# Ledger of designs, part 70: designed miniproteins, single chains, continued (5)

Each design is a single chain, and the fold is of that chain. pLDDT is the mean over its residues in the fold that is shown.

## One batch from the design tools (miniprotein)

Design m18418
Fold by ESMFold2-Fast:
Structure m18418 (fold): chain A 93 residues (1-93)
Amino acid sequence: AVEEALKLLKEAIEDPSKAVEYLEEAILILLRFLAEGGKLDDEQDKELEKLFKEVFKVIQETYGLSEEEIAEIVEERIREELLAERERLAAKR
C-alpha cells in the first residue's frame, strides 16, 4: 500500500499532465491503509512528505495553481470518491 502510493507520487513528478490524478490516487491508498490500522514509520513519513511537496510544486509550475487551490481540488475529489464508496458499501446491506 505505502510503496504503491510512493510509486504514484514519483510518477506524478515525471508526468505533470497526470500529477493531480496520481496525487488523488496516492492519497486514497494512504487513507485506506491508515483506516485499516496501518501505521507509517518515520522513514515512510519523511519520504511521503518530501514527495508530496515535490508533486505540489510540479502542479503549481505546470497549471499555475496555488498550494491551497491544489489542496481544495484534491479534497473535493477525495470527498466525492469516499461518498461513492460509502453508497456502494450501503448497497451491500
Scores: mean pLDDT 75

Design m18419
Fold by ESMFold2-Fast:
Structure m18419 (fold): chain A 118 residues (1-118)
Amino acid sequence: SLEEKIEQEYEDSFKRVKELIEKLKNAKDLSDDEFVENLADLAFSIRVLVSREKLSEEEKKAILEALDTLLELSFDESLSKKKREIAKKVAKHLAEYLVNHKDKEIAEHAKKVLKELE
């Protein structure tokens, strides 16, 4: 059914967010192109996941962890300047998208991320 397909897409997006967070722990070993692709996939997957009417605590935690990961990458001196600048742009874009989210915890966390990126 359509409902089953939508639920599967949310489950797939949740798994992708978790996998991408783990992959980004080795960000220094990724090519610039692979890094950009992984950040784009992470942002897309989070956008899909946050469109759920009701998020689980585990899903919320993954979203918050992804925002923190992007923020950390933005200031990681072990990464190239290009990788840090791309991470900062993606972090800002995603946080700006989430600052008006209906879930107060996600919205407040996104606001904190935006402040840290100033």
Scores: mean pLDDT 89

Design m18420
Fold by ESMFold2-Fast:
Structure m18420 (fold): chain A 69 residues (1-69)
Amino acid sequence: MEKWLVSVGRGSADVTSDGVTTRVREGETIVAPSDAKVTPAPGARVAVTNLETGETVYLDGEGKEIPPP
């Protein structure tokens, strides 16, 4: 089963899976299942890495994919 590594570089993000929401704070990292929903806080910077492929997606405070900083 694919897993995502969620790292918060700035602000916070809520990671929701199976109806459970976990708040990830600046400097924290969590492993989440691939079907988890990541909801960054306004102004946040979040990196989501697919642990099977090594690909990283960067999200802004609106949950939109942005280019790497």
Scores: mean pLDDT 78

Design m18421
Fold by ESMFold2-Fast:
Structure m18421 (fold): chain A 65 residues (1-65)
Amino acid sequence: DAAVNTLLQPLEDIDVSDHKKYTAAQLAVIGTAQDLELSLESQQRAIKLLKKADREKKPVSYFLS
């Protein structure tokens, strides 16, 4: 999904132990999706992957390829 990759690529370097950065990243995804006029569906998919990465303590890049 090109839209999800666009939203999450800047966030690939988030430290897997830093829960606060994952919370801030969710807000950043919402803002970027609105600026790029991406669908709510793509925004929600990206947020779901961020939440999963935070829970499983894996980098976001693990879920992109």
Scores: mean pLDDT 77

Design m18422
Fold by ESMFold2-Fast:
Structure m18422 (fold): chain A 80 residues (1-80)
Amino acid sequence: HMTPDELLLLRLLLIAAEAQVFAAEKSKDNPEVQKREIEGAEETVREIRELIARHTVPQWLRDRLEEIEKKVEELKKKLE
């Protein structure tokens, strides 16, 4: 079970990843900025995955992370 402090850290990382996805979506007119924001989101998602790999986490956290991952994949496909 994760501590409240660890859950707070994960919430902050989820917010950071969501902000990076939002910035990428808003940067459609600038492919370079959009790519950087997508790369940032992928890195943040990687950090979240590493942190939760050793823990049983609440379903809401897994659902939120999966939603972020789906948006990152969609943005990457649009750049291809």
Scores: mean pLDDT 83

Design m18423
Fold by ESMFold2-Fast:
Structure m18423 (fold): chain A 89 residues (1-89)
Amino acid sequence: KEATEEQKELLKKAKEEVKKLFEEATKRMKALLAKNDLEGVQKLEEELQKKIDEIKKALEEKGLTEELLKEFAKFIKEEADKMIQEVVE
């Protein structure tokens, strides 16, 4: 099925939200790692995953195509990879 302009706009907004979530998570993770707060790091990862899952569920409920959902999943992976590169592994 062809993606509508409305579905593409929803994906664009979701990508912007995910990008902001990863940017904030990166800053928080760097601060936690500097304090050697491994429990805080794990909780942050859990919170980030839950927020991403909520955004993904909202897109699915709004009827985004499988192709757009796969594009969103790829974007999430790329942002996660960037976060890992910006923090000490």
Scores: mean pLDDT 83

Design m18424
Fold by ESMFold2-Fast:
Structure m18424 (fold): chain A 66 residues (1-66)
Amino acid sequence: MLSKEEAKEFLLSLTKVELTEEQINKIIEAVEYDKTLLRQAAADLEIYNGDVEKTIEAIKEEREQL
């Protein structure tokens, strides 16, 4: 699993969406620092046009299916 700093840097490297510190932390916590789910979260941010709440719900659904 990634550290908080690594997860933040990784997420920001994958998305052009402008995120607040709170939004970044919510996404990182939702993926539980998992690199694969974080990559999925970055893709979902693009699909949902930067809707962080929609992205978090998609991540939770993905985790339930694993």
Scores: mean pLDDT 79

Design m18425
Fold by ESMFold2-Fast:
Structure m18425 (fold): chain A 97 residues (1-97)
Amino acid sequence: MRVERIAAALRDAMEATAKRIAEVPGNAQSGRDLLATGEEAARLLVEKGMPALEEARAMVGKTANDAIVRNSQNAGHIARAVAEGLRAFAEAVAAIE
C-alpha cells in the first residue's frame, strides 16, 4: 500500500540518518533517539494514514532539533545528516506519489 511504502521510506531515511549521526563519537544517543522517533512516526503513518504525514515530520523535526541543541559541538554534522535524510525521504515520497 502507498502509506506503508511511505512509512518504510521514513524508517529507512531515519535509520540512515541515525547511522550518519553516530559516525561522530559521542552522538550515539542522538542517533538512537532519532531512530526511535522515526519508528514511532512510521507507526503513526500506518495507523492514521496520509493525514498524519505532517505530524510524523514534526516528530522527526523536534527530535532532530533537540539533538542539535544537546550536541552544539557537533551541531553542523547532525544538521547536515538530518537535511540529507529529509531530502531522501522527500524524494522517496515523490517517487511513490
Scores: mean pLDDT 79

Design m18426
Fold by ESMFold2-Fast:
Structure m18426 (fold): chain A 66 residues (1-66)
Amino acid sequence: NRTVALFRALARHLLAEVRAGRTSAAQAEAALDQFWAAVAPSLSPEDRAEVERIRAETVAEARRLG
């Protein structure tokens, strides 16, 4: 699914920005949440679960880094 691939790409980009000190974990979480809110209603339950898994893993790593 293109939307899941885009979310994964955004998550990877945001983690790189947190690692580089250019964004905070809170800002990364907010950006992921904004994207999620926009796309969640159009996703299948399986794709929704995958995006939620990516979000949870990304937020945990961002909080560990920041």
Scores: mean pLDDT 84

Design m18427
Fold by ESMFold2-Fast:
Structure m18427 (fold): chain A 86 residues (1-86)
Amino acid sequence: SFTLEKPVVSLDASGNYRVTATVVSSQDVPVTLEAKDAETGEVLARSVSSGPRGTLTAYVPKSVKQVTFTAKSNGQELGSVTVTLE
């Protein structure tokens, strides 16, 4: 009933990464998206969405090499995906 889509990576004018993750739900339940530095566990961004589609964009400093997006609902992890940055 939940799908965490492959994140989209782009660069801003300052050379910082923007990474956008999308979760799709067949149920109208709240889903929390969290973006973390995969090395340190530092939370970079978080959003909560209640609807068929939720998005989170993380603005990532050059020092961060990997970002893990995790989708959660009612305290349960629904899925996670890690993106490697260059």
Scores: mean pLDDT 80

Design m18428
Fold by ESMFold2-Fast:
Structure m18428 (fold): chain A 66 residues (1-66)
Amino acid sequence: SDEEIIEEVAEELEKKFGIPKEVARELARAILEGDTDAAVALVLSGRVPPEAATYASRKLKELREE
């Protein structure tokens, strides 16, 4: 489910980049939903490093490849 994918990616973002889990979930959800504006806003606010957004995008793509 999308919920399980979001949680897995959020846990990795927390561990690798020290992003609070709530923020990591919001980033993962924005990317999964194709909400580019929301994802960009998180990076521009300084809450998410650009490298974390790149990692999340790559990881979500992998998890959707069956």
Scores: mean pLDDT 81

Design m18429
Fold by ESMFold2-Fast:
Structure m18429 (fold): chain A 70 residues (1-70)
Amino acid sequence: SVEDLLAQIRETLSPEAAAAVESFARAASKLLDTEQVERLLQEMLAAFQAGKSIQDVVLLGDRLRTELLS
């Protein structure tokens, strides 16, 4: 679930990174279904684990959201 992924993000990432992802997920949930939001969160979490910055991960999330809406 989205809630389970957000819990994992809070435990895995810095408070700053977790807050950025949670803010993005809240906005995305207004436009995307649950499965699409889960996909976005998985991709963003993977990017953070690969050493991407908060800015790069937010840009990735925005790109993926745009693709899912197209």
Scores: mean pLDDT 80

Design m18430
Fold by ESMFold2-Fast:
Structure m18430 (fold): chain A 84 residues (1-84)
Amino acid sequence: MAPPPPAPPGLSPQEVTDRVNELADRFLATLRAKYEAGVISREEMEQLIRRAMAVLKRLEEAMLAGDGEATARAERELDALLAG
């Protein structure tokens, strides 16, 4: 048996974890800033957090599987949530 077969090209499992955590922190910081500025409601912030958590989960799984296309798609979905 070979337990760690699909390392993503150019990224280690540790780098995947670091990347996902960085994106999560930046997303939460942006939402808090918007909420504190009165740009979004509490309910909108909570909805965006729930959607972002689902995207981040898919991103982590895609990166660990070495699926570059799924990784790029999930990153674009996360960026779209921040832009909307």
Scores: mean pLDDT 77

Design m18431
Fold by ESMFold2-Fast:
Formats: C-alpha cells, structure tokens, sequence
Structure m18431 (fold): chain A 67 residues (1-67)
C-alpha cells in the first residue's frame, strides 16, 4: 500500500505499541492506514530518526503530511 510521510508540528504522543513521543520536527512514515479522518490517523508507523516501528493512533492536528 501507499506510505505517507508525516512531520510533528508539536510534541505529540503516538498511542499504541510501542508508545512513542514525537518532538516538533520529528518525521514518521505511516503505512497500512486504517483510519484517516480530520481528527485521527491510525496505522503502522516507522520513526525516521530512530527506526522504531509500531502501530499507532494519533491526533491529525499534531502532524502534517509532507511530500
């Protein structure tokens, strides 16, 4: 499936397994998106700086999609 790239706009906690806190400017790839609404995003993530992978649910307002 298509992978989307997101950047944290503010300090945000990815609720899931593992739980991960993003600092502003941190980037994640999200694949197998199961929920994408104006309020929430859910899917499989990979943090670009650390390589940490997991499943997460997070507020859409705390991140932006980037190219």
Amino acid sequence: GTTKLYEALERTRLLGDPELTLEPGDRIEVSDITLETEHFIAGNYRALATGVEGKALFPASTVREIA
Scores: mean pLDDT 79

Design m18432
Fold by ESMFold2-Fast:
Structure m18432 (fold): chain A 61 residues (1-61)
Amino acid sequence: SRESLIKQLESLRKDAVDKEKFEEVLEEAVKVIEDPNASAEQITAAVLRVIGTILDEEIAK
């Protein structure tokens, strides 16, 4: 469900190094996920943006 997806993304908060960036991206992603007119593609893109904030620490050059 969309609620389960949001809870899973919120669980990543504890592992976020850049807390301000994480919260900003999470807030925008939640807006997309909670939009009943959002497509599966839009929801997937929003989720990937949140995950990207966590992975940025590993990929940072």
Scores: mean pLDDT 77

Design m18433
Fold by ESMFold2-Fast:
Structure m18433 (fold): chain A 72 residues (1-72)
Amino acid sequence: GPKLLLIRHTVQEGETLSSIIARYVKPEFHDTAFEALKAANPRLADVTDPDKAPLVPGEVLEFLLDSSMLAS
């Protein structure tokens, strides 16, 4: 069955939600990962464009993904 994995990422200067997702997630699941990231981080709930989300360097983002979505 599907297993959820907690990803904990510290935002670096110049990163976007798209670039963070691309580090961990297979391309076909990027939209699903973006929704999971928004669900886990309420301040991002109203973000519609993952390239335009206001991120702060040093901020920690935690989100849950199904292990099948992860890049090998």
Scores: mean pLDDT 82

Design m18434
Fold by ESMFold2-Fast:
Structure m18434 (fold): chain A 85 residues (1-85)
Amino acid sequence: MSAEELLEQAKELLENGKNAGDYAGAGALATLAMEKAGATDEQLEEAGKRAMEAAKPYDIETEPEKALKAGAEAVLKVAEEVLKS
């Protein structure tokens, strides 16, 4: 599967997701898309940092869907930038 195909699947899971597992899956697919596109360690670390910061306003125990969705959205944005470069 190409990096672009993985990114498309991540976007679909993020947009049509119904639960925490779907959003976690979207983040994982976006990360895999970045790795397949040749992302640097620094780009992967930046994606992780942005995901953590985006999820911080939400309590993972009471609002897991919101926390994981916010994290996945942050990872997806970094992945889009990596694939454009």
Scores: mean pLDDT 82

Design m18435
Fold by ESMFold2-Fast:
Structure m18435 (fold): chain A 66 residues (1-66)
Amino acid sequence: SAAERVAELRARYDAFLEYLSQLTPEEKKRLVERYIAELERLAAGADPETQAVLREMIERLKAFAE
């Protein structure tokens, strides 16, 4: 279901943020930029509910990288 996909995406997002805390600023920026690109690709092919969650995650990551 969409709810199950959203829960999985949120769990992976949280795990990614925890992983970032262990990295240098340069590594964080590179990985954040790469992850944003991957989420944008997923959003292009996703259902509207999943797209909304992915867009929320992308905006949070952009704010984190700035």
Scores: mean pLDDT 80

Design m18436
Fold by ESMFold2-Fast:
Structure m18436 (fold): chain A 63 residues (1-63)
Amino acid sequence: SSFYRATATKDYTAKTPEEIDLKKGQVLAIAEILEETEEFIKARLVDGSIVRIPKDVVELKPL
């Protein structure tokens, strides 16, 4: 599948162990979306990390 880019639209502090802290403008390179809901995506990053990202704090674009 195509790679994705998630760009943080605001600073965010992780609320669960599956989440990461984000700084506004930070870009995450996504290798695969494992799960998608209205509230979040669960994604594998290009470094192999699996993270939960709230949809309201990122802009998600296909590469």
Scores: mean pLDDT 85

Design m18437
Fold by ESMFold2-Fast:
Structure m18437 (fold): chain A 117 residues (1-117)
Amino acid sequence: GLTADDLVRIAELLNKEKLSDEEIDEVARMLQAIHPELDYETVREILKKSKSLEDFLKELKKINPDVAATVAAQLAAARIYREDPDASPEEIMKRVREELKKLGLEKAGTSPADLLA
C-alpha cells in the first residue's frame, strides 16, 4: 500500500496550480492503486483542470462522492500525522472530520483504521 509520505506527496502535488504531465501520471497511478474503481484517464482529466487540492476533490466528488471523501480523509490524516506525529488517532479523526465538513464530505466520515488502511 501507499505510505504516509506518498499521501503527503499527492497532497503537495494537488496543491500546485499546474501539474506537469509526469506529475499528473504519478498522482493518477498512485490514486488508482489505492482506489482501483477510479478510471485512470478520468483522474488525469480532473488533475489537468484542477488548480488546488480543494478543486480536485470537488471535481472527484461529482464522479464518486464516497471515493472523494475517502481520498480527502486519507490525505488529511497523512498530512496531520506528518505535522504532529504525537497526535492521537482521536485528534487526527477530529481534524479530518472538520476538513471533510469544509468540503461538504462530512457524511462519509470513517474510523482512523479505515483512513490509514
Scores: mean pLDDT 77

Design m18438
Fold by ESMFold2-Fast:
Structure m18438 (fold): chain A 62 residues (1-62)
Amino acid sequence: MVERLGDNTVVTVTRPISTPEEEAIREAERILQEVLPGAEIVDVRVRRMETTRTVTVVGKAK
């Protein structure tokens, strides 16, 4: 999911818990760069659930 909140672009990616956290983060960052090239990453949040992990990356245009 990709959402725009003012100056910020929020990318949320959900992956199976078997997917390493760093791979899920990399995927979210890749999507952010596709939507907003050259974006500065402001925040990265990882939420671990029973069978999945959700990564939220917040980016802002420079």
Scores: mean pLDDT 79

Design m18439
Fold by ESMFold2-Fast:
Structure m18439 (fold): chain A 77 residues (1-77)
Amino acid sequence: FSEAVKEALAAALAAQGVELSPDEAYDEYIRLQAEVIKAAVDVAIARRAGDEEALAEATARLDALQARLAPLDAAFN
């Protein structure tokens, strides 16, 4: 990640009320991406198992995480 991208991530998080250094913003971005992947896996597992409750919970969590990640992804454009 370039320094400019880290600063853009910090600015995007500050717009959401989260003040982090550029390096901390980068760590938060990586953490959120990992959480999205985990939630997507949980959705696939619940769907395969036919567990409607687990599917609903995992889908809601995935949607919330993707909504948080979208402004940060926009910082790269």
Scores: mean pLDDT 81

Design m18440
Fold by ESMFold2-Fast:
Structure m18440 (fold): chain A 76 residues (1-76)
Amino acid sequence: VEELREIAERVEQKGLTDAAKHLREAIDALEKGDYAEAVRHLGRAVFLLHPHYEELQEEYDRVVKLAAEAANKAFG
């Protein structure tokens, strides 16, 4: 969860405000144990970050991994 906060701050500094908003909403959902809501916001962040993959590859890959983990908790 702390890793997602750092990613959200970096993404916002790049001007990707909508992606940062979804990452922060995912953090709130994860802290409440709402994995389905977390997956929704992480998935939206992945979609918004994809066009910036070359600049934000590390952040993108981390969000994708965390989305998969949250999906496993929500639907597995």
Scores: mean pLDDT 83

Design m18441
Fold by ESMFold2-Fast:
Structure m18441 (fold): chain A 68 residues (1-68)
Amino acid sequence: MSLNEVSAEINRLLVEIQRLAEKKTEEAIEKAKELIERVSELMREAGFPESAIERLTEETLKGVEKLA
């Protein structure tokens, strides 16, 4: 997968994570957490540094928890 394709997929997942968090249901929050794991996997496969992966996933999880 190209870097542009990975970036587009990560952005799509981040939008979906926000939509799920806005539903404020336990099921939607759990699904959002699963998508955060998928983002981490895609970033690792694309060769992003571990510090970038940790920062993005932590910031995204914090955003989900704030919306819940």
Scores: mean pLDDT 78

Design m18442
Fold by ESMFold2-Fast:
Structure m18442 (fold): chain A 64 residues (1-64)
Amino acid sequence: MHLAAHEAFALGASRAEREARGVPVEAVDALEAARGRRLDEAERLALLRKLGELLGTNGDASLF
């Protein structure tokens, strides 16, 4: 497993992390679809990470 496999792992982990943080899978899937054109691994990874961080914090009760 090299760099490409590491990025693939991170993508899977980011999705699972976002689900655990209470973000609906449907919303994540729709967002990826809306970006729509075969994003490269780096772009998808960055997008998923940034969203997971932002949405995770928002749902982490700091606002409630």
Scores: mean pLDDT 51

Design m18443
Fold by ESMFold2-Fast:
Structure m18443 (fold): chain A 78 residues (1-78)
Amino acid sequence: SSALKEAVERIARELQAASTSAMARQLIGEAAETAKEKGLEAAIKATETFLSVTPLSAEARAALRAFIARLRELHEQL
């Protein structure tokens, strides 16, 4: 729905604005696209898998985990 896509974009922009890591901003953007195209559950699962196999800075990991947490909260409200 348009409302879901708007909520995902808002959350992504908030967390991107709070991050000084270019990598974190890029990865949040990619996860947000997955959420808009394939849904929240698919984006959460894909991002958790990515985090389990990909070496990232502590800042990028924290930012991406914060994004997943916000997506989980959004999913629970639907």
Scores: mean pLDDT 85

Design m18444
Fold by ESMFold2-Fast:
Structure m18444 (fold): chain A 103 residues (1-103)
Amino acid sequence: SMEEELEKLLKEVYKKYQELFGNKISYEKFKEIVEEIEKILREKSKGKFSDETIRLGAIYLTAKLLGVPESEIPEVPISKETLEELESLISEEEKEKLRLKAV
């Protein structure tokens, strides 16, 4: 199912984060940040993107926001243009608030 594929990707991305930064944040905390990004993207995109695209993008963008190099982030089935558009929906103020959750 899509839920199983998303959970698998989330765990793979968190594992990459953990390999680079150790136990700085828990899996539960990482997942909370993903869910907050999903909410921001969902509210600001106003139905432009599918739920699947928003959730995949949120996983990728969480890793990027928390300092995982893009070359180390597992590939998501979303175009670079779509990822850049999704990232543009998150303000610098929102990014800073999200980063503070990882402290």
Scores: mean pLDDT 87

Design m18445
Fold by ESMFold2-Fast:
Structure m18445 (fold): chain A 80 residues (1-80)
Amino acid sequence: SKVEEIAKEVIELMEEMVKEVENDPSVPEEDKEYVKKFAENAKKYAEFLVKNNDLEGMEELLETVKERKKEFEKLIEKLK
C-alpha cells in the first residue's frame, strides 16, 4: 500500500540519519543518543500508522523526518 511504501522511506531516512551521526566523531554522544531515540520512536509510530492505514499521518511523519534530518545535518556542519 501507499502507506507501507512511505513507511519504508521514513525508516530508510532515519537509518541514514543514525548512520551519519554515528560516523561523525564531532557529534556529542548525547546527541547521537537523541537521534537514535528519535529514529526508534518514529519507526514505532510509522508501524502504528501502517496498522491504522493512516496515509495523511504517514505523509506528515515523512515531512517531519525530512525536516529533522536537514536540521541535524546543519548542526553537524556547524560543529566542523
Scores: mean pLDDT 81

Design m18446
Fold by ESMFold2-Fast:
Structure m18446 (fold): chain A 86 residues (1-86)
Amino acid sequence: MEEKVLEKIEKMKNIIDKLYEQALKSTDPKTIEAILKALRSIEDILENMLKKLRERGFSDEVIQKIEELINYVREKIKTLEEKLKA
């Protein structure tokens, strides 16, 4: 069961990376806004997943990996928000 969660974390990280790279290459504010909306949706999914994993008593290692991914997506959101302010 934890193996399936780790696979999902890896897939979500790959999606975050692709979206972030697309936003960095874009000069269109509408494209960046759409990607920000997608990244925020991913953050919400990860936060809900973290809550459920904690309730189910998953290992500290799995909990730490999802917390790291939540922080990772938050930093990317912040970077793109600052890019839109420029």
Scores: mean pLDDT 84

Design m18447
Fold by ESMFold2-Fast:
Structure m18447 (fold): chain A 87 residues (1-87)
Amino acid sequence: MSDQGIESLVRVLFDEILRLLKKNGIELSEEEKKELYELVTELVRTLAATKSPEEIAREINKLMQELEENPENVIEVVRKRLEEVKK
C-alpha cells in the first residue's frame, strides 16, 4: 500500500470511529482524540505491512463491530486490536 493510501485509510477510519462515538453520545477529550488517532495510524500501518487488502477489510470490519458493542471503551478496543494484529 502506498503512503498516500495509508494516510487516506487512517483518515477514513478515524472519521468513521468518531461518527460511531457521536451516535452513541460519547465525547472524547482532545487528548483522547490524539491518542485514538495515533493508535489508528499504528493499526493501519501494521495491517498494511502484514495483511492483504481483503484481510485489512476483514480486520477493520471486526474492529467496527467491537466498537459498536462497546463504544465507551474505544481506546482499549483499538489498543487490543493493534496488539492482536502484531502477533
Scores: mean pLDDT 83

Design m18448
Fold by ESMFold2-Fast:
Structure m18448 (fold): chain A 75 residues (1-75)
Amino acid sequence: SETLDLSSTEGRFRAAGRVAERLVRETGADRATAGVAALKALDSLHEQGRTSATLDEALARARELLPEAAKLLGT
C-alpha cells in the first residue's frame, strides 16, 4: 500500500488530494466533499501522533467521515 506523509500541513494536503481522488473513483462522492473527508481523516491520524499512514488506512477513515463532510458543505 502507498505510504502518505502526515508530518506537515503541506504533506497532509498533498496526501488528502490522493485520498480524495480515490474516494471519488470508488464512491462517486462530490469532489469537494471527498476532499474535506480526506483532509479530516489525515488530520485526525496526525492528531493521534501518526507521522505516516497507508493510503488504504487513510481511505478507510475518510469513508467514515464522508457523511460529516457532506453536512459541513451542505451538499
Scores: mean pLDDT 83

Design m18449
Fold by ESMFold2-Fast:
Structure m18449 (fold): chain A 58 residues (1-58)
Amino acid sequence: MTPEDAVKEAEETARRMGLSDEQIARAAELAKTEPAGPAVRRAMAWESGGVDTYREPV
């Protein structure tokens, strides 16, 4: 399996789940080094479990 396939699968999964454009992009970046499933889970954790209130990303 190529990293390219994982990126595509992560993007499609994130889009189907209705994640934001930023989360879709993050899932794609993570899928370059991780399988698609784990990559999407990490992207979701940043949104649902990791509310960063200290520094607003602008």
Scores: mean pLDDT 68

Design m18450
Fold by ESMFold2-Fast:
Structure m18450 (fold): chain A 91 residues (1-91)
Amino acid sequence: SRDEELRKRFIERMLPLAKEKVDALKPSKEQLEKAKKNVEKIKPPEEDRELVLYLAILAASYAAGEGKEQVAELKKAMDEFAAEVEEEEAA
């Protein structure tokens, strides 16, 4: 239940941020198609699918030499979430 709670909190925080970063990046059709194929290979749970798709789009863009700032901002948000969880567990 704790792992499910943390997963839900992670998705609720990261999903809108990842969407915002992808929207700002304006990915190409090729980057979108590569991301969709990667999601099909991973076959994530339906609840995770949208977040995994945005992360795959960012990864494809980063591999193409684009979206460095967007990826860095998302990584910072992930690091902040991890620090928040560590603080909760230390208390």
Scores: mean pLDDT 81

Design m18451
Fold by ESMFold2-Fast:
Structure m18451 (fold): chain A 70 residues (1-70)
Amino acid sequence: MSALEVMEALAAVAEEMLRRHPEIAGVDVRIRFEGDRVTVEVRVTFRPDASEEARRAALEALARAVEEAL
């Protein structure tokens, strides 16, 4: 999978997460290419009023969506 394909897949996941989980304020995805290694880092920012249950459910959904996309 190319860098562009990975970015597009993760952008689609981020958009879907923002749409389905209103408690999410933002999703930031960083992909680093260091020679022979690729590192993907996903950071989720929640609204201050988000409950712990909502945060946990959103993070579980994100993990599944990322695994399916990559």
Scores: mean pLDDT 76

Design m18452
Fold by ESMFold2-Fast:
Structure m18452 (fold): chain A 62 residues (1-62)
Amino acid sequence: TYLERAAKLGLEAGGGASGALAAVYKAQDGDTQQTTSLGQAAGRSRGKEAGDKIKQIALEAS
């Protein structure tokens, strides 16, 4: 699923994006507050592709 893919990309692109990874996993539970955190984490991601995908997932989960 997109969440699993975003989690892998976050690890590969940012390394230190453990917060973004945690937010991605929590978003799987349908927590809307975590999708907001995903949007913020996407902005902090050093990988543009990873950031864009995380942002799209946050929008779709909202």
Scores: mean pLDDT 52

Design m18453
Fold by ESMFold2-Fast:
Structure m18453 (fold): chain A 60 residues (1-60)
Amino acid sequence: MNLVGVAHRDYTAKSPEELSLKKGDRVLILEELSKTLLRAEKDGKVGLVPSSAIGAAGPA
């Protein structure tokens, strides 16, 4: 079962491969690439998100 993460702050993508987030946005966590980097999906778009931008994770 995939996890859903909640953004605890706004985040602006710094590269085309990153997702932009708003505080309170829910993202589907697809893969933990490292302790600091996640692959996630938001609104049908898959991209990279820093784990520091995600405050909580739970079951999808």
Scores: mean pLDDT 78

Design m18454
Fold by ESMFold2-Fast:
Structure m18454 (fold): chain A 60 residues (1-60)
Amino acid sequence: MITPKEAQTYLDLKKKVEAGKASDIDVGMLLIMEGVLKTIYKNEGKEFDEKELEEVAKSA
C-alpha cells in the first residue's frame, strides 16, 4: 500500500521537476519513485493514476 506521505512526496517532487526547479538528484528520485509506484499499482491490479495519489495524499 502507498502511504499518504509517499503519495504527497511524489506529487511535490513531480511538480518541482515539471517547474524546472529540480536538481539532478530530485529527477533521479522521481524516476525511482515512479517505478516503485507503478510496480505497487501493478501488484494491486491497478494502473498508475495521479488522481488516486492525490486522494491518498489527502487521506492523511
Scores: mean pLDDT 77

